# Designs tried in a protein design run: designed miniproteins, single chains, continued (2). Part 16

Each design is a single chain, and the fold is of that chain. pLDDT is the mean over its residues in the fold that is shown.

## One batch from the design tools (miniprotein)

Design m4522
Fold by ESMFold2-Fast:
Structure m4522 (fold): chain A 115 residues (1-115)
Amino acid sequence: SEEFERLLKELENSKDATVDEIIELGLKALDLAQSVDEGIRVFEAALEAVKDRPIPEQLEVASTLLKALLEKFPDHEEEVLKRIRLLVGPAFGYFLILYTKDEELIEKLKKAFNL
């Protein structure tokens, strides 16, 4: 959709926005996502926008959008988790597990990262 592509571009250009603004843009774009591929593009764009931020801020964005992505595509959980694992790598994945307080998400992440 044109609105999805517009929001995705705004998200990609949001490096100077607040963490809350980046999360709001990401959640709005994710609400318009019609496929796992579009959902992953939202996650990548948001994480790119915060790449130079302190690690806790990156983890807040990543955990919030990953939870929303899994809730949006519940029948694609294994695909989403595999793709996120490949995107963030093992070190960031470990910090994401330590940061998140959602017990169900922690168990899913442990299985995805073989921990």
Scores: mean pLDDT 85

Design m4523
Fold by ESMFold2-Fast:
Structure m4523 (fold): chain A 74 residues (1-74)
Amino acid sequence: MPSLEELLAELEEALRNRAPDSVIERLVEQLLQRIAREASAADVDAALTLLGENASAPVRERARAFAEFARRLA
């Protein structure tokens, strides 16, 4: 299983290479599931910051919804 750092690196690479939104959404979902299980609100904010700089508006909205869900579970 990839670490949080590995998932963030893979997401950054996908965004840099302009991967399809479906790939980015899958990586965001995996990252947020890992965060909900293991992590703090700060880790959610770090992931959203990375997405906010590099992702399209629809992907950011979806990531924000997932982050809100994950924060309520954590």
Scores: mean pLDDT 65

Design m4524
Fold by ESMFold2-Fast:
Structure m4524 (fold): chain A 74 residues (1-74)
Amino acid sequence: AIKELEEAARELARALEALGRHDDARLTLEQAKKTVEYLEKLKKEGRTEEAERLAREAAERARALAEKLRELLE
């Protein structure tokens, strides 16, 4: 789940870069890193199911946004 979030964030950053939005791409990766750190903290506290759910939801949102941005490239 966390790995899927990292992959989705990279896809979103690549779509932003393709649109020339390099600063937004960098901020997206920085935000994803902070989110991963938060989710790792939840796992450390024994809240693994919550961390997995939040990671999945965040990955789905990032992938949906990347898809919409790719439509703008057409």
Scores: mean pLDDT 81

Design m4525
Fold by ESMFold2-Fast:
Structure m4525 (fold): chain A 79 residues (1-79)
Amino acid sequence: SKIEELKKKLYEKVNEINEILSKAVKEKRPLSPEEQKKLNELMAELRKIVEELRKLMPKEEVDKLLKEVEKKLQEIVDS
C-alpha cells in the first residue's frame, strides 16, 4: 500500500540519519560540513514523507509514529 511504501521510506531516512550521527559519535568528532548538509536534506525529506502520511492516516497514528522516530533519534545523543 502507499502507507507502507511511505513508512518504508521514512525508516530508510531515519536509518541514514542514524548512520551519519553514530559514525561521528563513534569517531569522537564533530559533523563535517558535508554531513551537516546531508542531515539537513534528510530532515527535509522526512518532513515531506510525514506530510504525505498525514493525508492518509489519522492524526493520532501519525503522532505515535513521530514519537517513535524522536525516541530513535534521542537514543543516539550521548547526553
Scores: mean pLDDT 79

Design m4526
Fold by ESMFold2-Fast:
Structure m4526 (fold): chain A 106 residues (1-106)
Amino acid sequence: SEMKKEAMKRLLEAMAEGAEEGAKAGSLEVGLEKARERLTEITNELVEKGFITEEEAEEIVKKGVEEIRKLHEEEGFSLKEIAEIYKALAEGDYEKAKEIVEKAKK
């Protein structure tokens, strides 16, 4: 449980880092490349430790990058808002994440 929670937190932090870099650059693609880089680093560590397979690692990276794209392109969130949402989720602050989502929908 504790190891799984720490892994999830690190993955959410990687998503936040990607979105934040994209926001700073004014580019979704820069954000997606940074998220892919960080998710790959974390999932490679998880594979080395035997917690997940290489196939599962590739799927996590792919789905994580696709989720940022969908939130921005389909749901209309800014990259800065996406970064703030993932940071709140990584901290376990689900109420703060919900408030950011509700504010963005105004």
Scores: mean pLDDT 87

Design m4527
Fold by ESMFold2-Fast:
Structure m4527 (fold): chain A 109 residues (1-109)
Amino acid sequence: SRLQELQQLLGELEHLREKLQQLIAEKASKEDLLAVMDEVILLLRRLIQVTEDDPEAKAFLEKALSELKALKEQIKAATTQEELQALAQRALQLVEEVIEKLRQLIEQL
């Protein structure tokens, strides 16, 4: 069912949030941060597909995807550890906002 698909994707997104939190805490390499960003981007594309018939959810997720892609490019261009950490924290905040929106969508089903 759609509910089961959304619950599974929520679980996958929560796992990626924990992974991103750990990478930030460990001051991980740019490569490791970019790898988790790619996993989040792929998951958001799947979420957009599952919510194609919900215009509000689709618009929110497409905006989040655009913002994550922009953050990924900024992470690639980052030259200092301080800048890299700040960008990773912004990515984490965006992932948290997507998780909250997905929880709201599940509660409405």
Scores: mean pLDDT 88

Design m4528
Fold by ESMFold2-Fast:
Structure m4528 (fold): chain A 91 residues (1-91)
Amino acid sequence: SPLLELARLYVEFQELLADDAPREEILEKAEEAVRKALELLRERGLEDAAAELEALLEALKRASDEDFRAKALELAAALGRALTELARLEE
C-alpha cells in the first residue's frame, strides 16, 4: 500500500530525528517522505497540503545548522497531518 509506504518513511524520518542522525541522512529521508506524500496528496486533490510540504522541505534544505532541528520537527508535524488526512480518505 502506498499509504503504508509513506507511514514507514514517516516513522524512519522520526527515528533519524530522535537519534540525532547526520543532517544529510535526515534530508535524504525527508525528501523521500515528502516525494511520496506529494504523490498521494495530489492524487486526492489536496493541493494546499502538498504546497505546505514542499515549502517546509525547501525551508529545511535552506536552514542553518542551528535552525535545522526546529525546521525538521515542523516538517515531521506536517507529514503526520498529511498521513492522518490521507488515512481518513481511505475509509
Scores: mean pLDDT 89

Design m4529
Fold by ESMFold2-Fast:
Structure m4529 (fold): chain A 80 residues (1-80)
Amino acid sequence: MEKALEAILKSEAEASGVPVEVIREQLNSNAEKQAEIAKTLSEEQWTVFQLFAAWAGKDEERYKELEEKRKRYVKEQLEK
């Protein structure tokens, strides 16, 4: 299972542009490490990272919430 998860993480990192190490750290980190990682990422990158983490954790409610947040961010950037 862990080896299969690493393959999924690598695939998503290539698709999203977020490094595998960052995605893996987020999934294995506690709240303190999550806050530290958030400081190194842009708001959009952090939202994408959380979206992936929610998807990987099968948290459908959290995934939907973060997806809506990302869509709002993208819309605001397009409208300026």
Scores: mean pLDDT 61

Design m4530
Fold by ESMFold2-Fast:
Structure m4530 (fold): chain A 119 residues (1-119)
Amino acid sequence: SSVYEQMLQQVDDLITKLDEAQSLEELEEIKQQAIQLAEQSKDLYLKLLHSLPDTTSTTTTNKVIGRILASIGYIEDLKLTSPLDKARIKTILEDLKKDLEQTKDLVEQHGGWDALANS
């Protein structure tokens, strides 16, 4: 799926930018981009949730949505005054990538990422 590949590439690009970032201004831009990517991912998982026929898949999808919502709130509250804040954004991006990869087969069984983006 082109949407899936694009989202994975966006995560990898943000992690690279984060590792290279030297200024507060660069970190603020990356923070906003990470929030936007997490919001986009959340919206796709909400669309998936509405398409799911079984309780197990619904539970898994709800847990992913819950993690993304918690991550968005957490990133929004970061003041970027510590090297730990940079590491925390990186962990959240890595966790998002892991959720995308682990749910790929589930999404493909229910129409795929491109169909969800166009729904």
Scores: mean pLDDT 86

Design m4531
Fold by ESMFold2-Fast:
Structure m4531 (fold): chain A 70 residues (1-70)
Amino acid sequence: MVDELYERELANSTPELQQQLEALRKAIEKFREKMKKIGNLDDETVDEKAESILRRQFEILRQQAAREAA
């Protein structure tokens, strides 16, 4: 799910936005690794939280890209 969402946004993005999406993906991956390593949450819960954060950040990035294009 997260990968599909990421690929869709990447395909519709500018080179500048692609760099921001890559940074966001790296941050989400680091967040998941940290949560799994310290044992606070199970894998399913971590993935659900990561997807929620990713969706919110994509919306912000889309709004920024729209302003840049204007």
Scores: mean pLDDT 70

Design m4532
Fold by ESMFold2-Fast:
Structure m4532 (fold): chain A 81 residues (1-81)
Amino acid sequence: PDLYRPSPEILAILRSAGATKDEYTFQEIVDLVVDMIRRERLADPADTDVVRLTPEWAKVFGKERMTISEILDFILSNSTL
């Protein structure tokens, strides 16, 4: 399986979401992001496709609102395959 090694900034975000490893499969990244969104109730009630980022995540991503797909694309683009 392809393993992604996140940049230090992305790795810190994934660790805040409960991650304990330095390398992840795509599915592990999806599961971490989705679990964080559900646990912290970050989905926008007016549009469930949109996630309201925490201040810590917004600082790294440069945005306050993103779709799950945009979050995943950002993580993957800042990770080494």
Scores: mean pLDDT 79

Design m4533
Fold by ESMFold2-Fast:
Parts: structure tokens; sequence; C-alpha cells
Structure m4533 (fold): chain A 69 residues (1-69)
């Protein structure tokens, strides 16, 4: 279900924020947008982060793929 996908993504974003504390606020914002049903804004933010931080691109693209399924 979409609810289960959002929960899984929010958990992954939280774990990623623990590895990269400097990005924790932006990753938390994406999670909040998803919970609020603002999926287009969350996806846009995640894509911007993927472009800005190539070292996170693979993990962020995996998260985006879960949401676009």
Amino acid sequence: SMEERIQKVVEKLRELGLKYPELADELEKAGVLLVLGRHDEALALLRRLSQKYPELAEELEEIIAILES
C-alpha cells in the first residue's frame, strides 16, 4: 500500500539523516511532505538532493523508485 511505502521511505530518510547529519533537516522535510500527501514536492526535493550530492544519488534514487512504483 502507499501508506506502507511512505513508512518505509520515512524510515530510510531518517537512517540517511543519521549518516549525514548536515542533511538531516532536508531529509526530514521530505518525510514530512510525504506524510502530508505533498508527494510531488517531496519527490522534487529528493531529486534536487540527488543532483546536489552525487555520493547519495544511488540511495536517493532507490527511495524515489519506491515512491514512483
Scores: mean pLDDT 84

Design m4534
Fold by ESMFold2-Fast:
Structure m4534 (fold): chain A 88 residues (1-88)
Amino acid sequence: MKKFELDLEIGVVALHAAVLKATLPNTPLSEEDRARVEKLLDEAMEYINKAEEALRKGDFETAEEYIKKAQELVDEAVRLINEALRRR
């Protein structure tokens, strides 16, 4: 059931990115930190879309690589938010 597992993984990463993006205007970040986080989340969404396209074509290996990249970008966005919030 590789397609089902990838569909679920893409959905989870996409939901996480969407929630972060939706809460970003209310997160107490500097303009610089906010812009950096927005860029990472936008790039993550691009990789999510590429992963969905690869999955639709039956290219499971390419879909896995794109979703891994999207997850790395989301993780980096979370790291930046946490660092910025700890700084004051």
Scores: mean pLDDT 84

Design m4535
Fold by ESMFold2-Fast:
Structure m4535 (fold): chain A 88 residues (1-88)
Amino acid sequence: SEREEAARLVLEARILSLLENPSLSEEEILERAREIGEKLGIEEETVERIIEELKKMSEEEREERRREIAKRSKELPAMDEVHEKVQE
């Protein structure tokens, strides 16, 4: 569904931002990603898989993925609702 896609895109964007922060440990990244995933209704196993997938990407591939997420997010009406849930 559009809502599930929007939720995954928000989670991926947030994980990418966490991975770019050199002050965060791997444990802190996992904890924050799980918290966001819980708010979005995404299972812990799926959150961990997404983290592993994004960690395997080069810096250039992560930048491309962020641009792809931004473009797709503009096309999804559910994106505003999903962002609101993450802020709660």
Scores: mean pLDDT 82

Design m4536
Fold by ESMFold2-Fast:
Structure m4536 (fold): chain A 64 residues (1-64)
Amino acid sequence: MLSGELVDEIGVLAVIESPEENGLALAKELGRLYREGKMTKERLEELLSKYVSPELKEKILSLL
């Protein structure tokens, strides 16, 4: 992964393909993309709600 823009999008898709195995890694990656302006808050909340526990979602959103 060499292009930052493509890496960010492909990285999210790769983690989404394995969310059950990488819930914490998914949460960290989504939070990073949101802080970099690569993802909207609404999409972040949607993906966290779908793939991560409510407690971890609340923690990630409170730290943004």
Scores: mean pLDDT 63

Design m4537
Fold by ESMFold2-Fast:
Structure m4537 (fold): chain A 93 residues (1-93)
Amino acid sequence: SELDKEFLKLVNEAVKLINEAIEKYRDKLTPEQLEEVRKLLDEIRKAVSNKDYEKAVEAMRKLYELLRPYLTPEEQARFDAIIEKLEEIAKKK
């Protein structure tokens, strides 16, 4: 459906920003934080595959909260915008 395509596009945009943040802030992240990031990314992929949009958004929010202390205000605003759009689609599905 159109909503499924839009949701996947936004998830891919969020994952790209997450990977960019991990590369940029690699030296600031602990091994435990990197492991949690990997687990949350896997949870997002599984939830999207199962069309469990609410679970995908929940995992994305947890990942954002973990990265937030390292992000600039501009990076935080970009994440907030994507998560807000994902939450709106999840409510419609």
Scores: mean pLDDT 85

Design m4538
Fold by ESMFold2-Fast:
Structure m4538 (fold): chain A 88 residues (1-88)
Amino acid sequence: SKVLELLEEFYEKISKNPELSEEELKELAKELVKKLDEITEELIKESGATEEAKKAVEKAKKSLSEEEKLEVALKIIKVLQEEVRREL
């Protein structure tokens, strides 16, 4: 799964410096949101999706604000940080 590979990438980044500041965690959360959006676009392109399907995806994207996406991503990043600390 591309999403699982992405989470493993962030786990590796955090494992190199597990004592990240709140600001650094927020920057990783922003990067996670960006990369998840890129994976979504890649999957749509690979599927040969119709224009109707692309419009449906765009409508779905508008249902969740960037602030809400960032909040969820930040929680994921913090869970990964806790897992890294546990494995040390």
Scores: mean pLDDT 76

Design m4539
Fold by ESMFold2-Fast:
Structure m4539 (fold): chain A 128 residues (1-128)
Amino acid sequence: SPLDIILEGLEQLLEMVKYYIKEAEKSDAPEEVIENLKLVQKTLEKAIERLRELKAQGVDDPEVALEAIIKVFEEAVKENPDNLLLKHMLKEARRALEEYRRTGDVEAAVKRLISNIYLAIKIEVDVA
């Protein structure tokens, strides 16, 4: 289903974040980098939980799912206004919704979302 495609994408991104936290800790990366990645992990876990709740309610609308992700990311940015990585995640989630509305292609929108957030995380770790 469309919602399962979005869920699988977020779950893949969460596993990538967990891997990068472990690598950052092993490389004695700055504490701020590790803290930023942990906030990303928490935010992704909350988005996944929200989508699982929508799925349990029988919702399978990709627009509703993407709007729910955006709302979770907006709340995370509000609580952490100096976290540029969370701001970038919010920007990419909004772009994914815009692309989906334009194309109707949930797979393409999700792939772009995951790829662009992954690249931002990799840059954060690689410049630390």
Scores: mean pLDDT 89

Design m4540
Fold by ESMFold2-Fast:
Structure m4540 (fold): chain A 91 residues (1-91)
Amino acid sequence: AAEVAKKLAEELGASEESLPHIEAAVEALGRAAALERAGDLEGAVAAVEEAAEHFERAAEAADEASKEALEELARRAREAAEEARRYAEER
């Protein structure tokens, strides 16, 4: 998780202040993947929503260069959670 977060921060040009929030988001996404594999779709959705919150906090701490990319990651995470929730309700 920490290594993946550092790589993502480097690719985005993210600041040191954003790194802890990116790290928390990556950990939440890892939990979501594990829960999905276990068949816990409700738990997976909650973990993706948690990741979106962490990306939003990373964007708030970010400089102009990385802020837009982090806001986009937060937006995509929320969209994925909404789609997964609808799918879980149908199945």
Scores: mean pLDDT 78

Design m4541
Fold by ESMFold2-Fast:
Structure m4541 (fold): chain A 86 residues (1-86)
Amino acid sequence: GNQEILERLREIVRESDRLRDQALAAIAAGDIAAAQAALARMEELRKEGMRLLKQLGDDVKAIAEGIGLLLRVIGLIEDVRLALAK
């Protein structure tokens, strides 16, 4: 149901936040390979989140919440990409 989908999206955000912190720590340590591995995992979580969002159907409120959670994941990915570009 939509509640289970939204809880999985919240879990994806929490995992992405941990991966962002791990990637930034890896970059600070000069371990670019570890940072790239974390980024790849975050991209897979984003793809899962997109698939889950499509399963919400026509529930406008649930879709709006799901979009907000997915945008948070995208922002966390961008944090890592910007750090790697420096």
Scores: mean pLDDT 89

Design m4542
Fold by ESMFold2-Fast:
Structure m4542 (fold): chain A 65 residues (1-65)
Amino acid sequence: GDDELKEIKKELESMSKDELINKCLELLKKLGFSEPQLKAVKELLKSKSKDELIDSCLELEKMLK
């Protein structure tokens, strides 16, 4: 629900950039991305800002609902 997304956002805001990248990869794996795809996405995620990574993780969480 909406309260879950608020709690997730708060946790994401407290995480490091590396932790956010790992979280995004975990969510993408749940969506069915293969290991080669995850490696390519990891390199793209490294180029993103922390705020962009938080937004990406929130969107992926919404897609898994």
Scores: mean pLDDT 81

Design m4543
Fold by ESMFold2-Fast:
Structure m4543 (fold): chain A 74 residues (1-74)
Amino acid sequence: SIEEMVEELREKMEEVKREGIRKGLSLEEIIQKMTEVALTAYLEARKTLDEEQVKEFAERAAEVLKELVKEVEE
């Protein structure tokens, strides 16, 4: 489901954030890596989901990325 895909994306982005912090990466590097994970998931969704499902996934994925980026910047 789209809900499961969004949850898996959140978990992957949180893992990237956690590993970046552990390795001492800059905030910009962590944000870039999280953005790359989100973009990769969006491109994969476009291959398998219909137009309406892609739109819903993209909107929810963007909100998750925005939330996690804000946490890293603060």
Scores: mean pLDDT 83

Design m4544
Fold by ESMFold2-Fast:
Structure m4544 (fold): chain A 109 residues (1-109)
Amino acid sequence: SERELVTRRIGLVLRLIGLQLELEEIIAKSTDPEIKEIAKEMIEELRKLQKLILTKDLSKDQLDQVAKHIALAEKHVQKAADSTDIEEQKEHLLKALEHIKKALEILEK
């Protein structure tokens, strides 16, 4: 239904805002320039994704596929935040970025 689609869109936007806040915290706490640049790139891709979710007429299938990729991105951002190893943090941030880019590709079709 239309109400279910609106609820799903709002839910996704809130999750994207949550991810942006977690990435801002990673930027603030990190001393590694590469981690900061990956996190900044991820925030920019999340802003693009948020704009498309808010402005584009999207199917339930597109929203469900995007939600799946955002859930995987959330998992990897959390693992990056929880890691004390720079290489593990970088690996998880790059995996999260890949899922955000896949979500963006779904909406740019």
Scores: mean pLDDT 89

Design m4545
Fold by ESMFold2-Fast:
Structure m4545 (fold): chain A 120 residues (1-120)
Amino acid sequence: GSMEEKKKKIEKEIEKLLEKLLKISDPKERQKIIDEIKKLIKDLYPEKYEELVEKYRAEIRAKIAAMPNLAQQELYVGVEEGIAILKMLTAKSIEEALEAYARLEAAREALDELRRERAA
């Protein structure tokens, strides 16, 4: 039906944006492509995206809980954000994009929480 046709069109749009992202070096143009990919994957796979965000959120929180202080926790989450950004910029499939963008959202959320704790 028309819903299946729309899904295939969005999947092809995501694939084209991922290919374009691999070739773009301009930071502003790159950010526009990233924002569009994130919007499309969340719209197309909302449940799977949220499951992956919750998975990475749990993994990050478990590792943070084992760390001795806020500075080490911030450093760890900063590294996780960096890894997620690299995976996001180099994703070759919708599945890789879902994993990378969800991991980035979880890492940024954790970093914001730690920065708020540091400010208090």
Scores: mean pLDDT 87

Design m4546
Fold by ESMFold2-Fast:
Structure m4546 (fold): chain A 68 residues (1-68)
Amino acid sequence: MVIREEFVFEKMSREGLEVHAASLLGAYGSSTALERVVEEKGDELIVRVVAKRGDVIYEITIRARSID
């Protein structure tokens, strides 16, 4: 089973977004993080995390506009 979650922040620094991603990963209680990718698309920051807990896969996407 795959569960998709998306979080959107108005504006954030890359470092701030990475800290939020780490905190969210901890909150999901995941025993295994399978993948973590940080991407920049123009003025948008995207963090994608794939975590597995038992037979459930969580695909978490966090997006924010980069601080100018």
Scores: mean pLDDT 71

Design m4547
Fold by ESMFold2-Fast:
Structure m4547 (fold): chain A 67 residues (1-67)
Amino acid sequence: MEKWAEESKLAREGVELTRKSPEEGLEQMKKAGDLGYENAMTGIAVAVMRDPRTAAEATKLAQEFVA
């Protein structure tokens, strides 16, 4: 239960951070992946992929995580 709460919090914070700083959002996406929080990583990835500055790197990270 606590793990899902932390994952949901990380996803919400990562999306909000991406709106203010796409590069910091990308770093949160990397942290979510490293922690194994797949749902949080996916949520942040959608936000990061919408910004052209970080879209390519976010796509690469998502592919490496699931492949």
Scores: mean pLDDT 74

Design m4548
Fold by ESMFold2-Fast:
Structure m4548 (fold): chain A 72 residues (1-72)
Amino acid sequence: MVEEARELAARARELGDEKLAEQALRVARTFETALKLHEKGNDIDSEMALRAARERLEELRARVAALEAAAA
């Protein structure tokens, strides 16, 4: 999940969308924060953060796919 968000950030940057790359890096940080919250026993906040990050990751995948299609 964190690695996938970082990969999307790298791909967005390759395609010339630095803002989308920064959004993907923010999603990666949200996953990292959620994992830390889970380790500390804050399961409710961890679950909420993971759900939000997953929704943003799906949006990022769609946007990167659209950029790749436009670049082809």
Scores: mean pLDDT 79

Design m4549
Fold by ESMFold2-Fast:
Structure m4549 (fold): chain A 90 residues (1-90)
Amino acid sequence: SLKEKAELAQEAQKLLIEVDDLVKNKAPEEEIEKLAEELIRTIEKLLGEEGKPFIEKMREALERKDYEEFIKIAKEALDKIQEKLDSEQN
């Protein structure tokens, strides 16, 4: 449902903020990666097959410990999610 998708999108936004905060505070890599994987799973649920390019790039960034690139790609994925939700309301 649109409501369930909106709630998942809010959860994804919260996870992105938490990941960004952990990166800025130089938290342990294990904590960053745990929340990053939760964010990836939430984005996969929202975008499905259309999310694959974002998911692949996010996983590549995590493997390289490039958390700034991960955050950048995640923001782009969330923008696409918001665009889809907005189109479903119109």
Scores: mean pLDDT 86

Design m4550
Fold by ESMFold2-Fast:
Structure m4550 (fold): chain A 69 residues (1-69)
Amino acid sequence: SEAERRELEEELVAQVEATLAYLRTETDPAVKAAAIAQARALAEKAREMGLERAAEALEAAVREMEKLP
């Protein structure tokens, strides 16, 4: 249902924001690389499922993560 999709999108967006916040404090490059790879996979899956808002948020987060040292 549309309500279920909206809830899933909101949940994914919240998870993305939390992940990005933690990644800003992470010092292990292997952990950062794994998180970025997972976010990319999730963005692709969200697109395939038609979760446009979540996909956009995930794609934006990946771009921000890739800018981290």
Scores: mean pLDDT 77

Design m4551
Fold by ESMFold2-Fast:
Structure m4551 (fold): chain A 75 residues (1-75)
Amino acid sequence: SMAVDSAYALLAVAIAEKGREEALKLAEELVASLSGELRELAAAAVEAAFARLEAAPLSVEEARALFARLRAEAA
């Protein structure tokens, strides 16, 4: 889904810029700031994105290219 792909790209950049522990903390804080079904969907997208990064690490350049493609498709 575009939500998971966007989370995948954003988390890859966050890990590269801030490290894995700080990126995880920021993702958890963002999810915790939400409520109801939106929190559940965001939590699922973050979990799927982290699992995908473990299986297929994404470089910052690849993450930026993916995010640009997703933005173009969403417009």
Scores: mean pLDDT 77

Design m4552
Fold by ESMFold2-Fast:
Structure m4552 (fold): chain A 95 residues (1-95)
Amino acid sequence: SAELERVLEEIRRLVEEGFKNPTAELAERIRELVARYFALRLGVPLEEVRALFARMDAGEELPAEVEAALAPAAAELEKYLEPVVKELKKELGIE
């Protein structure tokens, strides 16, 4: 999945930029790419993921079945970003 790999690489780049210069605009761009990641990884329309994120932003608790469906994709994204975050913290001298 070349598109999934491109989205993950762009998330990595924006996370790196965010460690150096955090802005609200950058956070919004990362959030949109994370939505695209979930849409591609789960094989669902982007609009469905955006609607789900909007419900979470509104403080809605998701049904346990929905959370269970998202958990593997979320864990995979976290695992992908963990070494990137560790290296950035090391380069910037933060914990």
Scores: mean pLDDT 79

Design m4553
Fold by ESMFold2-Fast:
Structure m4553 (fold): chain A 73 residues (1-73)
Amino acid sequence: MTLERILAGEASEEEIRKLAEELGVSEKTLREAQELAKKSSLDPSTIAKMILGLIKAGVDAKVAIRGALASVL
């Protein structure tokens, strides 16, 4: 899953751009999420599932990213 790869630092710059467009967020938001995920004790797959779960529940993507990361720091 592309978000998991971005949070793990394994995604290409093209994958970051594509997901940013799909979610309606800036590339900067995804890069900041990657840096915060590195500081968390949770694995990237768990953080990605939390973010996607919030988005599926109707939460705005930027708010979902910020909220999930705030809960794991």
Scores: mean pLDDT 80

Design m4554
Fold by ESMFold2-Fast:
Structure m4554 (fold): chain A 79 residues (1-79)
Amino acid sequence: SATVEELKKLIDKVFEQVEKFIEENKDDPKRVKLVIESGRGLILMALSVAKTSGLVSEEEYEELQKYADEKFAELEKKA
């Protein structure tokens, strides 16, 4: 659906911004951790709102959550 594609774009955009921040701030692990946590929180909130509002199905929500989890696991390995 269009909503799923827009949410994937949001996840990708947040991932790219956080990845760049990690690369530029490797000397500040506490700030890096806060930025990763903030990005994850933003995505989880957006997905929860989309599910609660009926904009995505349960199956689409699970796919998006898995996609986000995989992206944030990659960021945590880089930090």
Scores: mean pLDDT 85

Design m4555
Fold by ESMFold2-Fast:
Structure m4555 (fold): chain A 82 residues (1-82)
Amino acid sequence: AEADARILEKAAEMVLTGDPFDAEVAITIAEMVVALNKFEGAPGAEEIDRLVKEAIDAFEKGDYEKTAEYLRRAAEVARQVA
């Protein structure tokens, strides 16, 4: 899932722009990646889901740096299960 990893890395970059709209779009994209991986029964889907939920929790608390960190960790999992 190199494509999923690249999408999640791009989402992390969008969160770090400091624009709340870009951050909301990034979270939506990450949630879509989770939904598609779970629908496909992809290996690592549950771990990616866990990390994206951690990113959402950090985002709701206004911690954009931590949000980006969790999205990058999710990207690493997605890359490893390719």
Scores: mean pLDDT 81

